# Ledger of designs, part 38: designed miniproteins, single chains, continued (4)

Each design is a single chain, and the fold is of that chain. pLDDT is the mean over its residues in the fold that is shown.

## One batch from the design tools (miniprotein)

Design m13290
Fold by ESMFold2-Fast:
Structure m13290 (fold): chain A 77 residues (1-77)
Amino acid sequence: SGFEKYVFEPLKKALELLKESFTSDETEKLIKEAWELVRKVEEILRRAGAMTEEVREMLRELKEEMKKIEEEIKKKK
């Protein structure tokens, strides 16, 4: 689907790249911006009636990856 190819996969790849630099203060700011972006995308999808089970699972996967990055940042402080 367009969501998977043009939104989910690029964002997941960006999160993987952030994990390699997550010791920096910039990574902490970027993960907060990523959370705001995910919330906005989720709201748009809900309003558009495009929140399918597949999209919901992809968003859940992204949120879990973001939580793991946050926990790793916290452990290093």
Scores: mean pLDDT 76

Design m13291
Fold by ESMFold2-Fast:
Structure m13291 (fold): chain A 76 residues (1-76)
Amino acid sequence: SQSRIDELIREAERHMQRAADLAGAGDYDGAIRELERAKRLLEEARSLSTDPAERARLDRWVEAVDTAIDGLRRRK
């Protein structure tokens, strides 16, 4: 369902925003937990999507989230 995919993406975006706020405050552990949640939601959305453009966008977002998690782990 596109409605479910859209909801998963919106939830992931909320977690990513919380992660940014936490990282800005120096809470790297909190930021990593929020990014890991966002990644799981984006991966679920990707598994449900049959649109190649949406799948490609979600793959790029997952990669960006992984990069952000790695960056935060190196700062701890």
Scores: mean pLDDT 89

Design m13292
Fold by ESMFold2-Fast:
Structure m13292 (fold): chain A 54 residues (1-54)
Amino acid sequence: MSLEELIAEAEARGQHAVIKIDGVWLEVSTARAVPEEDVTYVTEIDGKEFGTYS
């Protein structure tokens, strides 16, 4: 799965794509920190962990 596919799929479900940086989950679009408990892990792209957040 590409980053573009992940973002498109999340948006289609009314969710936000998130990336894990230094142990913190951040929204890809806003760089806003989100609680880990609210994140659903999806995949790893180029050594970075990605998920979705509602």
Scores: mean pLDDT 80

Design m13293
Fold by ESMFold2-Fast:
Structure m13293 (fold): chain A 68 residues (1-68)
Amino acid sequence: SMAEKAIEAIKAGNIAEAARLLAQMLEEGDTSYVGFLASLIAHRIPQKAREIAQAVVRRDAAALLSLV
């Protein structure tokens, strides 16, 4: 699944790929693990944690991608 691919990207340190997959999930309306994935990405770039959370709450894929 896209969520599993995003988790693997995070484990590999590829936060850009994880954010791209999360953005795709937001655009497709997939709510599975979105909050969990957003938290993992925010943990890797804590200076942008608030902006990441706001983008995810708004389902704003473009805003999320601009942060990574």
Scores: mean pLDDT 83

Design m13294
Fold by ESMFold2-Fast:
Structure m13294 (fold): chain A 72 residues (1-72)
Amino acid sequence: SAAEEEKKKKEELKKKALEYEIEEGVYLVVAAVYKLIYKKTKNEADLKKAEEYFKKAEEYRKKAEELKEELK
């Protein structure tokens, strides 16, 4: 039935949102690591990597929030 298909879709969206949240967390950790590397090296390339991974984390955060809106 349509109700059973809708429940399955919601479960899949919840799992996908969780996957995006995990990816956000991973990229935030990597960004933090590059910030620590930058403090030691003072190499602008390390700072740029930190900013790049932080931007990746923000993209995954937005994707997770969009999926959560669909679940409301």
Scores: mean pLDDT 86

Design m13295
Fold by ESMFold2-Fast:
Structure m13295 (fold): chain A 66 residues (1-66)
Amino acid sequence: GDAERLALKKELHADLSLPMREAMEAAIARMEALLKTLSGVARLVGEKELAEAREILREAERRGLI
């Protein structure tokens, strides 16, 4: 439901705000695990959040920030 999507987004944003690669990788792994349990719109939102998280990680690596 909406609560699960908001919780996932908050956890991801909290982890992505940390200056640690491990935190970002852990957040991505949690999103991947959660997606296996989601369906419908919740899964679509999760897939988008996962794609955005992976892109942020790649950009941070490209810029030498992590």
Scores: mean pLDDT 74

Design m13296
Fold by ESMFold2-Fast:
Structure m13296 (fold): chain A 61 residues (1-61)
Amino acid sequence: SIADEIVEEFEKRAKGKSKEEIEELFREKMQELATLQNRGEISDEEFTEAVKRMAEIYKEQ
């Protein structure tokens, strides 16, 4: 799904970044996901799952 693509891009771009850069990237990707959810392009469940996956990626950095 498009939500999965956003999560995969977050994971790739987060590698080797500072905490501040990862936090900014997380905020950017959250806004992209929220926009898609608001437009009905992803479900509430897809949004929640994508956010959880990004949080896990952030935690592992």
Scores: mean pLDDT 84

Design m13297
Fold by ESMFold2-Fast:
Structure m13297 (fold): chain A 110 residues (1-110)
Amino acid sequence: DPIVESAKKALEALKAGDEDTFVKYFVEFLKILESQKSLKSNPEVERYLLNILMLITPETFKRLLDEAKKEVSKEFLIPLLLSMVGLAKAFNREDIAKLFEEKIKELKKE
């Protein structure tokens, strides 16, 4: 399953400190996610995403958002980021939640 594999590879790269490989696979994950017309919950993907959210640095996350906006539409990215703000706050990642909110504001002005 390409969506599961891309999320898994992104998490493995993040755990290894390989930021270039992490950004590459996470952007591929987002592109696959955007191409799917029905988003069915996948517990394995959700587990990888939660682990990424807990481990990611603000610096790596800013880089990820800058690359993601080049590769996926704002119409896809804005609703996703809105959902992720609540999740980041629930896991006490206010630093990441603020980055989501800043990127949403940037995208809405375009």
Scores: mean pLDDT 80

Design m13298
Fold by ESMFold2-Fast:
Structure m13298 (fold): chain A 105 residues (1-105)
Amino acid sequence: MLDEIEELLRELRESIERGDFQRALELASKASQLADQLFKQAISAGDKEIARKSLFLGASLSLIQLTISMTLRGRFDPEQARRVVLESLEVMLELVREIKQLENS
């Protein structure tokens, strides 16, 4: 699951860098579904730190989806959207790395 989320986030970065906002939205949606599954698994396992990081990852993905959706509708500047999404992706990739370290400890 975490490797799948990481791969989706990397593909999302590449799509944004190419200006392919439609593909980026599809990838963000898939990553959001996996982040929700990760959160539910962490809650069931009693792992509060993984649950907290997974919740933040999901919230960040929701914001990215909104930003991309608004850009596709001509309601947000594509250059500003690209900047915001790429900055958020760096934080999200670090969160995925932190969760992986917690699961291996």
Scores: mean pLDDT 86

Design m13299
Fold by ESMFold2-Fast:
Structure m13299 (fold): chain A 85 residues (1-85)
Amino acid sequence: MISELTAAINAKAYAEAQENLAAGKEPRATTYVEDDGKLYKLEGVLRDGELVRVSSEETTWEEVEEEAEEGRPERERILAEHAAL
């Protein structure tokens, strides 16, 4: 169903999550994939050597840009700080 581009992007996300794990960071990766004219936001976490998708949501580039401007970095930072407690 999802295009071959998704497989390539997932491979990069997997490598990034693995690098984060090796660096002692949370083994997460977020990626965006276009398929059939729709944009999907995929979030994954590395568990036992496999990238496990924890969320998948249809979105638009406009929504992604608005989220980034309106506080996605702040939201992620706050959640990371709270999780560290």
Scores: mean pLDDT 62

Design m13300
Fold by ESMFold2-Fast:
Structure m13300 (fold): chain A 104 residues (1-104)
Amino acid sequence: SVTTLPLEELKEQALEIVKEALETLVKEGKISEEEAEKALKEAEELLEKAKTFEEILIISLETLLRALGLERAAEVLRADWEAGLPASERLARVEAAVEEELAA
């Protein structure tokens, strides 16, 4: 059996997952409660405007990368997706950006 979720239900589930991930980061002392609240609000506003499943995924991942201070990785993810690069190339470029930022 295959369950197809409406786009709005997918947005709600994505927002819940992002919220739980941000709460975990606060509990681990990696970000502040204020930073988590700001990131969640920005994600909610972006998700409201999302028109595709891929946009929901990109917004969710971008939010978590930015919350972790991985701003360049978030920018690479967004720019490469908007440019329509192949998924494998996008993954490799985001991974490289994450490694560079974590090494800095």
Scores: mean pLDDT 79

Design m13301
Fold by ESMFold2-Fast:
Order: sequence, then structure tokens, then C-alpha cells
Structure m13301 (fold): chain A 82 residues (1-82)
Amino acid sequence: MSREQLLAETEVALKEMEAAVYEKIAERNTDPQVKAEYYRLAAEKYEEAASIAERAGLDPSTVERLRQKAEELRKKADEIEK
């Protein structure tokens, strides 16, 4: 791998860890408004990770997986607010 791809993989991993923390905070909260907010923050981190992966030319399957995760979390947040 190029140095840029290795750095991008590291940044993606860090963003995925940040997203996982936000998901855990959302899961542990009972307030629907707070839950929705943290699921959206988690989705933003997955979208950031997907953008980094795409720009660095990482595997398209990785980009797709990250975008899928972001979409799932946004839908979950929207359902909680309804």
C-alpha cells in the first residue's frame, strides 16, 4: 500500500472508533432526543470515514460499508424522533 492509503486506513479506523463510542452513548440514553442526536453524530463519523476512504482510493467495498452504516444510523435517529 502507498503511505497515503496506510494513513487513510488509520484515520478510517479512528473515525469508526469515534462512531462506536457515540453509538454506545445513544444506546445507553433513555431520552429519545439525546439518543437521536448521538446516532446522528455516529452517522457523521461513518460518513467522514467513507469520504477519507474514497479520497485515498481504498477498497470500494469499505466505502460502501461505511456509507451503509451511516445511512442505517440516520434512519434509526429519524425513527426515534417520529
Scores: mean pLDDT 85

Design m13302
Fold by ESMFold2-Fast:
Structure m13302 (fold): chain A 90 residues (1-90)
Amino acid sequence: DELAKLLKEGSTDSQIMEQMTPEQQALFLRFQSLLNQAKKDGLITDAQAEKYRKDFVQALIESLAKGQQFLDFLEGVVDVQRAVRNTIER
């Protein structure tokens, strides 16, 4: 509830993390690292990053397992997009 409210209000990552358990915080930090690197590498758009952030937090609210599943999914998406970019560039 509190976590969902913070997400709707456009709260900072720090504010969202303050409402998380240590296990949720660990997954969120890993997710943010992956998301920021993907944006920096041009693999995802700002709109995609915001959607993934909302979907990830929603998954964490449901369960740690769903949060982990979403993170695994996003890692796969980033890996595929990185491979495509490397093929086009070289």
Scores: mean pLDDT 74

Design m13303
Fold by ESMFold2-Fast:
Structure m13303 (fold): chain A 59 residues (1-59)
Amino acid sequence: SEQEREEKVEELAAILEAMGIPKDKARTIAEEVEEEFGEDIETGKVTLEDVIDWVLEKL
């Protein structure tokens, strides 16, 4: 599960960087999101796509 979590964090961070967020901040946000929503993602209550959409709309 650690590898899956890291892959999701990297994916989100890359998307945030593409949106113009600095690399270090993007990774911090991605980690925060994984920490807040990680359990919901594992349960299937929230998908990674849902989280990404939420972050992008908040920006």
Scores: mean pLDDT 72

Design m13304
Fold by ESMFold2-Fast:
Structure m13304 (fold): chain A 77 residues (1-77)
Amino acid sequence: SDMSLEEIGQEALENARRLLEEGDVTGAAYNALVAAKLGYVGAIPVAEEVLRKAEEKGNKYAAEKAREAIEIAELRK
């Protein structure tokens, strides 16, 4: 792929926000985790909202991915 890691991370963060607005909590969680792993601290507020919604709905998978994203992004702060 001709995309840089910075471009991939920014796209993942944008996808996380969009999917969260669309109600795809699982997709939002995964994309927030990808952005966090690529160093985007801006993933923290998105991942926190994903975590809140995932816990309210009992979506354990999305909640686990959102927590991982928060932990990784906080370490890169």
Scores: mean pLDDT 83

Design m13305
Fold by ESMFold2-Fast:
Structure m13305 (fold): chain A 63 residues (1-63)
Amino acid sequence: DEEKARKLLEKRAEEGDVYSLVLLAGEAIHDGNFEKAEEYIEKLEKLGHKNDAKALRKMLEKY
């Protein structure tokens, strides 16, 4: 169930799981959900994953 899987990813991202944050940020960019993508990227930056956050921000700027 895609909806249940997405809910689990969102819960993991809230708990600071880096994989979930990167996946959700990438999906948000692909879907055009600019505000959601920014939120996940900000969390990555606060967790110290600045390189991943920079890559995602560059992708966001092109959409």
Scores: mean pLDDT 81

Design m13306
Fold by ESMFold2-Fast:
Structure m13306 (fold): chain A 86 residues (1-86)
Amino acid sequence: MKAEASFEFKLEDGLRHMTMTFRAASDDDEVILIFQVNGVTERIVRHDVKEGEVIKESLTVPNQPTGASVLAVRDGRVELVARFEK
C-alpha cells in the first residue's frame, strides 16, 4: 500500500490553521512534515513511525502557507509522499 498525506486549511476566530495528515504504509525511521509560511520554514519530525500509524499535526499560521511537504525516511532513503505548492 502507498503512503498517503493530505493538507487542510481552516480559518477560525481570525486564526488560520493548517492540518497535515500522514498515514504510514511501512515502518519509517522518520516522517518529516514541512510548512513554508511568510518565508519561514517550520519543520516537525516524527521518529519510529509504524506501518498503519496516522500522524496528524495542526499549526496556527499567520497566512496561507506557500508550500508544504511530507517526507518519509527509511533505510537512509527519502520519499516525497505529498507536496502542496501555491
Scores: mean pLDDT 78

Design m13307
Fold by ESMFold2-Fast:
Structure m13307 (fold): chain A 70 residues (1-70)
Amino acid sequence: MEEKVEAARRRLEELGRERVSQDQVLAIAREVGMSDEELAILREILATLGEEVSQEQAVEAIRVALKLSE
């Protein structure tokens, strides 16, 4: 779990953007090895935050999705 969150944080930072789209967050989450079930939960969380999110919101959404899938 922590390894996936850390990998996602690094990839989000590499984008060099203050805001990222839901599609970019989902692509990064898939790249770090999140399951289809975890990605479905993440999509629902991102839908409550709007079309674009901050990097911190993206990292937190990934962390919450991983916890809720347990």
Scores: mean pLDDT 81

Design m13308
Fold by ESMFold2-Fast:
Parts: C-alpha cells; sequence; structure tokens
Structure m13308 (fold): chain A 114 residues (1-114)
C-alpha cells in the first residue's frame, strides 16, 4: 500500500541519517575545513532528509515509486539538487557524495532483507 511504502521510506532515511551526517561532515572538512559547525551539518542533513521525504511522498502519491530502486533514484535526484544549489558543491563533489549515499541505502536495504 502507499502507507507501507511511505513508512518504509521514512525508516530507511532515518537509518541513513547518522551515516549521511558523517559523510557530509567529512566532505565539508575536505572542502572548507573549520567553516561549518556540528550544528550546521546536522541542520543541513535534517533539511536534506525532509526534502527527500517530501519528494518521495509525492512520488508515491503519483504512482512513480514501485521498487526500492525507484525510491533510491528519486532520493538521489533530490540530494543532488540540494548539494549543488543549497550547499554549493561542485559536480565532482556531488557525484562522489551521491555515489556513497546510494551505497548507504543499498546496504540498509540488504540488511533488512537478510
Amino acid sequence: SKEELLERAKKLLEKAKPLLTELLKEMMEETKPGEFSEEEVEEAVENMVEEMLKAITLGIDLGEINSDEDLIRLAEMVLRGYLLSELGFSREQTNKFVEKFREILKKIIEEENS
């Protein structure tokens, strides 16, 4: 059902959140060391997760999410936009971040299906 898909998406992103926070902290330290506080990183992650959930909710309502891959793809598209537009990441930084995020989501899904 749509409710089950949304609940699954929420649980997946909540499990990914601490790993996403670690990843963002590492990327920000590599690009602009000492310029971001822990609170600013946590706020950025909360905003990213909120934007992904909004897009996923709409995608489920429109019948566009029918698999874990559809969910991952949509989350990646939203994340890519946020990194480029809101955080000012380069294309290279964004590609690296999104690739690692995809691996995080796939690992969580595999662990839940085991």
Scores: mean pLDDT 83

Design m13309
Fold by ESMFold2-Fast:
Structure m13309 (fold): chain A 94 residues (1-94)
Amino acid sequence: SAEAALEQQAAENARNLPASLPEKLAANMTKEELIEIAQIMLRQSEELRKLAEELEEKDPEMAKLLREAAEMGLELARQAAELSGVSLEEVKKR
């Protein structure tokens, strides 16, 4: 029952993610908070890419998963930067 409710909530959230994620990011966040989110996502994306590179020959399946996660993180960083009104390159310098 409780597990089914959590899975249902996760499915509902997943359905709304592509359309409502940018709106939810902007709804109650300041420009500085959006920049901070962009910085965090950018840093995590870079760390995941470096780890994927190190694992390429040892565990290519894990390396692929880490690259996919890094691309998702970069996309979230780009969206947060765009909503803050600064470029992703400017976020990277901070």
Scores: mean pLDDT 72

Design m13310
Fold by ESMFold2-Fast:
Structure m13310 (fold): chain A 65 residues (1-65)
Amino acid sequence: SLEEEKKKTLESLIKSIEEKDEAAALAGARELQRLGLTEEAQRIMELVRKGDFEEALKLAKELLK
């Protein structure tokens, strides 16, 4: 289901952010964009590019709720 795909993508994205892997985190955010979370994905990409992994992590975890 779309919900399960979003959850898996968010879980992978969270791990990438925790590892501070910018390339993997950006790839995960692009996948969220494909799944319809366009605004959230754009914000996460912005935060990751700025090196603000703490705020990116908070946002990704909030989306997982």
Scores: mean pLDDT 85

Design m13311
Fold by ESMFold2-Fast:
Order: structure tokens, then sequence, then C-alpha cells
Structure m13311 (fold): chain A 90 residues (1-90)
């Protein structure tokens, strides 16, 4: 849930991650950007925050997910990463 992300990563940091996923899910906004680059940047940002908090293994897992991002799966990978964060940070 949002509360777990806020507790572990910080309120502003959690908000940025959630807004980033929402931005990628917006079809019109995706037309103006490279969704692969944006999804990878979002996962890299989350991974850096995780490293700062001592979650090195989870950070590396997010980076590996980022390497598998394609134009077709960028939104789904970002959502899957968000679900993974919530499950692992319990």
Amino acid sequence: SKEILEEVLGEEEAELILKGVEFLADEEKRKEIDPVEVARKLLEYAAELLREKGYEDLAEKLLEMGKKVTEENAVEVAKEALELLVEELK
C-alpha cells in the first residue's frame, strides 16, 4: 500500500514513484515521451532510494526489471515493480 512506501522510502519519494506510474499509464502523455526511458528512470530512482535504506537486493531486482522494459510492456513493468515494492517492504 501507499503507507508502506511512505514509511520506508519517504512521503515525497513515494508520491513521486506513484505519480510516475500514473504518468506512464496516461496514453496521451506517453505519446510525448519515450515510455521505455521514463519507466527505466522511474525504476532506477526507486532502486537508488532502496539502496539508501539498505535494501540492496531489492534494488538490484528492480534494475533487472528495468532491463526488460519494452515500449509494449513499460506500464505493466512499472506497475509490477510497484506491487513488488509493497510486498517486499512489509
Scores: mean pLDDT 82

Design m13312
Fold by ESMFold2-Fast:
Structure m13312 (fold): chain A 70 residues (1-70)
Amino acid sequence: TVSDARVEVTGVEVRRLPDGDYLATFTVRVTLRTDDGVEEHEVVVEARGPTPEEARRNAEETVRRLGEAL
């Protein structure tokens, strides 16, 4: 069972896709405190949007929801 979780964004990249949308790629470090100790994982969160700003905002929201779900 996970008792505490910490989520930290360590990298951000935004690129334009061939269809005209933008893809935000966030590299996220997730630190979990479990009954067996502390675990660190690196995960990649991707989100799309019609503008670079919307893609970033969508990725930020996904990271926020990830932290809430842990």
Scores: mean pLDDT 81

Design m13313
Fold by ESMFold2-Fast:
Structure m13313 (fold): chain A 62 residues (1-62)
Amino acid sequence: SPDRERWLRLAQRVARELRDAGVPETQIQELLALGQEWADTHSLDETERRVEERKRELLAAT
């Protein structure tokens, strides 16, 4: 579906950004798992907002 493709592209981009910033892989995988749950239960726009917010938290903690 278009939403699935959009989520996969967002997930790849976020994972790359977090890896480049030195965020531990376990935390990246936890965020991606949460993002998948949000994508399954909420709109993609809400999922993207939540993922970007959590990404900012992880980047601030590194």
Scores: mean pLDDT 85

Design m13314
Fold by ESMFold2-Fast:
Structure m13314 (fold): chain A 88 residues (1-88)
Amino acid sequence: SEILELAEELAKNNTSEYLAELREYMQTLPEEDRLEILLLAQVSVVLGLPASEVAENKQLVRDWVEKLYEEGALTPESVEKVEELLER
């Protein structure tokens, strides 16, 4: 999956230069795909697990999103969007 490959690349190469290049490409993708790439990459980095393992265990993403919501870092709308994405 290109989504998974981009998530792994972002987790490994999170530099300002790479992010600037990726920004334009990601804006051509559906919003759901962009969110999935960012979530998988971020959870991968935070937990020290491959993005592929995070994708196979969606509960890891749910637990992380719940924590961020409790800390006030996410809106209710963002949480709903993540749940919708995780159902596909």
Scores: mean pLDDT 73

Design m13315
Fold by ESMFold2-Fast:
Structure m13315 (fold): chain A 87 residues (1-87)
Amino acid sequence: MLSEEEVEELLEKIEKSLREAAETMSDEDLRVIMRAALHELVTLLEVPEEEAARLRARVDEAMEIPDKEEMVRRFMELLRELARRRL
């Protein structure tokens, strides 16, 4: 199990990478990276499949936000909420 400190460090790295991607990548490529980050975190935190499926649905809704900065912000809020519930 990851410590709270290790999870926070991982989330900071994800947020930095996504902000850089939002500036340089297409919306489709950004969505691919966001889905990959979600899958990695779900796996690392051993999230149950039912909860993971619900989270993926919420992330897909967030990816419909037209503003990339707001999209990344909403996505990071979802990841931090998950981390708080699993730690």
Scores: mean pLDDT 80

Design m13316
Fold by ESMFold2-Fast:
Structure m13316 (fold): chain A 97 residues (1-97)
Amino acid sequence: MEAIEESRRVGYRSALRAAEVAREADEERGRRLEELGRRMYESSPEEAIKLGDELIALGNEASIEITKRSGREGVILAASLGASIVGLAVSNVVMRK
């Protein structure tokens, strides 16, 4: 149904936020998240689902690294990134139906 188009847009915005937070601890992961988010937004709905899975995996990895490196500050940043990942996961589930 039409939820796919909006979910893709929401996922892209979540990816941009996740990339910004990830750059605090790992610029390389942040850059990859931004690239995947951009590709997901530019792709067909079917391709976006596949890219969304990769984006969620990288975002989760970045969240773990932030927590390890930054202590309490990292926990807050990781929670923010986690919220973005949850948004992406919900978007992906809605797209799969």
Scores: mean pLDDT 61

Design m13317
Fold by ESMFold2-Fast:
Structure m13317 (fold): chain A 74 residues (1-74)
Amino acid sequence: MLEAEREAASKVISALFDAVEEQQGRKLSFEEAEEAILELVRKLAEEDGLSDEAIEALLKKTEELIEIYRAQQE
């Protein structure tokens, strides 16, 4: 992955972490935040009319981006 792609992914995932923590009104563990982000992404994809196959692909990609973000925070 290019450095620019890693930076963009990190910013997106960081914003999603901030958004789910703001919705909960508290700091979340990494595991809680990951679950909340995946649920949010699924909901938005369903509202946007994506197929089940496209939703599964998007969730898999989101999990990959979260793992990259996690590695950068350790």
Scores: mean pLDDT 76

Design m13318
Fold by ESMFold2-Fast:
Structure m13318 (fold): chain A 77 residues (1-77)
Amino acid sequence: APLSPEELKEQYLEELEKLHEKIKEALEAGDWETAKKYLAEMQKIIEEGLATFSPEQKKEFEKKLAEIEKELQKLAE
């Protein structure tokens, strides 16, 4: 049977947490290209899972994405 909406949400949240960890590691290492790659993957997962997230979770993700974008801009200099 296919995953329930609840199971899909949990899967998306786990994947986002994993990607966020990878982004932080890449940023700390000064690896702009790798950080940008994982950020793009994170954005894609958020878009795919958008309907399963609460308004609070959506706001939290937008804040995290904006923070990562700012760090990438600083690293690219």
Scores: mean pLDDT 78

Design m13319
Fold by ESMFold2-Fast:
Structure m13319 (fold): chain A 75 residues (1-75)
Amino acid sequence: QEEENRKKAREYAVKAADLLGASPEERQAIAEAVENGDSKTASEIARRVIERNQPPLEVRREALRYLQKADLYAK
């Protein structure tokens, strides 16, 4: 189902953003970019959050895995 896949893409994108400590605005921007198939924009926003917050490598790897899952559900 198209709607269900979009919801799952958003859920995984939000999980990634939350793990990275993204702001509500950054979280929404990442989720919207992923839902629209714009993985480049989502990655650029995530990179800025990582550079600012400097999360541990384990957290970064987990967040990137969630973003990959989000991209798979988006398309």
Scores: mean pLDDT 81

Design m13320
Fold by ESMFold2-Fast:
Structure m13320 (fold): chain A 95 residues (1-95)
Amino acid sequence: SKFEKMRKLMNEVIKLLEKAGVDPLEIVRDAMLLVGVMTEVWVAENFDLSEEQLEQIKKNIQKTFDYLREKYKDLPEVQKKIDELEKIAMEILNE
């Protein structure tokens, strides 16, 4: 359920970037970063991680979202969807 919400939000970010006229190759790179976030969340849910490993995943995810926020700071709709994605990712990681 929460993973499906993340996939939907990722697709919405991609569509907003396309609508904003962002270069398709830039969209591919940033979509791959979001797939990386999804993969790290999936690993945390399916593996018995130490506290140190979980904190490293949280730092990696935070770094990706901070990068995308700065890159697309002039796109408020993209910012909102990134914030929603981060909220869901952190909710899953804190379960």
Scores: mean pLDDT 87

Design m13321
Fold by ESMFold2-Fast:
Structure m13321 (fold): chain A 116 residues (1-116)
Amino acid sequence: GAGESGKAASEAGGNAAAGKEPAPGSEEGSELASLGAAGGAGLGAGVAKVYGEEEGEGGRKGAEAAREGIGGQAAQNGSKAGIESGEVAGRLVGGGISLGGAAAAIVAGGEGAKGG
């Protein structure tokens, strides 16, 4: 259940962050901003999920690394949601946490798309 929503967001975001070279910005910068935000959200949620289950500190640091890797304003938007997910996940141990992380990643991705 919970992993399905997170998987969709992380998969879209991870592909943008890992594989796509940021175009020189000759075509459509707004599209790159949307992809960066989705990428940051996906990666941030992913690491937050893993580290956040323990304390949340690792989730925040992981999301920061993802933000630096992607670069740009769009990535910052996505990574912010990932950091927030990590803190929430780290607060509680048990069911429902992955749902919160997945929801945050989806929201961050949507914000990036709206901003583009």
Scores: mean pLDDT 44

Design m13322
Fold by ESMFold2-Fast:
Structure m13322 (fold): chain A 69 residues (1-69)
Amino acid sequence: MDERLDRVVEALDRAVGAPPSTAELAKLAGLSPATFSRRFKERYGMSARDYYLERKVKEGMELIKKAIE
């Protein structure tokens, strides 16, 4: 039912470049940073920042293997 968190996840999946801050993600969800962080962690088992970094690290690792090493 927390559709606000679903919108944050969609934004994270589409984001390119630097990881969004907790404050930016909280604003997108319409919540305070503290409330947003608790709700996201309760639902996904990790912070929004960790979620974003994990997805981008896997993507970057594949790109590095093909381009850099």
Scores: mean pLDDT 72

Design m13323
Fold by ESMFold2-Fast:
Structure m13323 (fold): chain A 94 residues (1-94)
Amino acid sequence: SAAAVARARAEGYELAKKMIDEANKAPTKEQRVKIAKEGAEKLRERALAMPTPEQGRAFVAGAVQAIGEALEKGYDKEVVDILMDEAARAFEAL
């Protein structure tokens, strides 16, 4: 349903934003990269586990929006790149 697709997009946005915020709070580059990689894997698994490919793509679109906003705000580029790369791989797998 259109409502389910909209929810999937919101969930992707919220998950990506949470992962970026957690990574950004980490005091070292090594810890930020680790959190980003763990978050990226969770984002990929959740996108692929969506009930339909349409919902999976909407989830990835929401995540990409949050990642793009983080880049504009000057968040750690390596964290942003890790998350964006996994979002792209998830989209290609759908």
Scores: mean pLDDT 83

Design m13324
Fold by ESMFold2-Fast:
Order: sequence, then C-alpha cells, then structure tokens
Structure m13324 (fold): chain A 81 residues (1-81)
Amino acid sequence: SSLESRAESLRPQIVKALQDLGVPKDVAQKSADIASRILSGSTEFGLLMMASGEVYNLLVKAGVPPDVARKASFAVLEILE
C-alpha cells in the first residue's frame, strides 16, 4: 500500500536524523520502527503527532535526555510531514 511504502521510505531518514542528534543507533532504529508502524497502520488525523509523541516517550524511557528526545521527536515530525 502507499502508506506502507511511505513508512518504509521514511525509516532510514528517521534513523539518520536521530543519530545526527546523538541518539544511539539501536534506540534510533526502535524509534523509526515505532513511527513507521504507526504510519502504516492508520490514516487518521493526528497520526503525525501520535508518532512524534511515541518516539519522545521511547527515547526518554531508553535514557535519552529530555532535551535531545524533544529535538528528536520534532525531527521525526518534520520527516513525516
């Protein structure tokens, strides 16, 4: 589907953006997986904000500093738009 194709194409971009912000590769990959899963599973409004919020929560729980996690969540939002 077009949603799955878009989700798959965005995954490497999310990983790169997060690593550029200092997020460890394994955490960046998990964040990209969560964001792409949300994109491929729904077309509902607010999906971009949901993906960004889930990435923020995952990063903070993984020990990423909140200021870096916030920048990372905004970078994901920009990529998803």
Scores: mean pLDDT 77

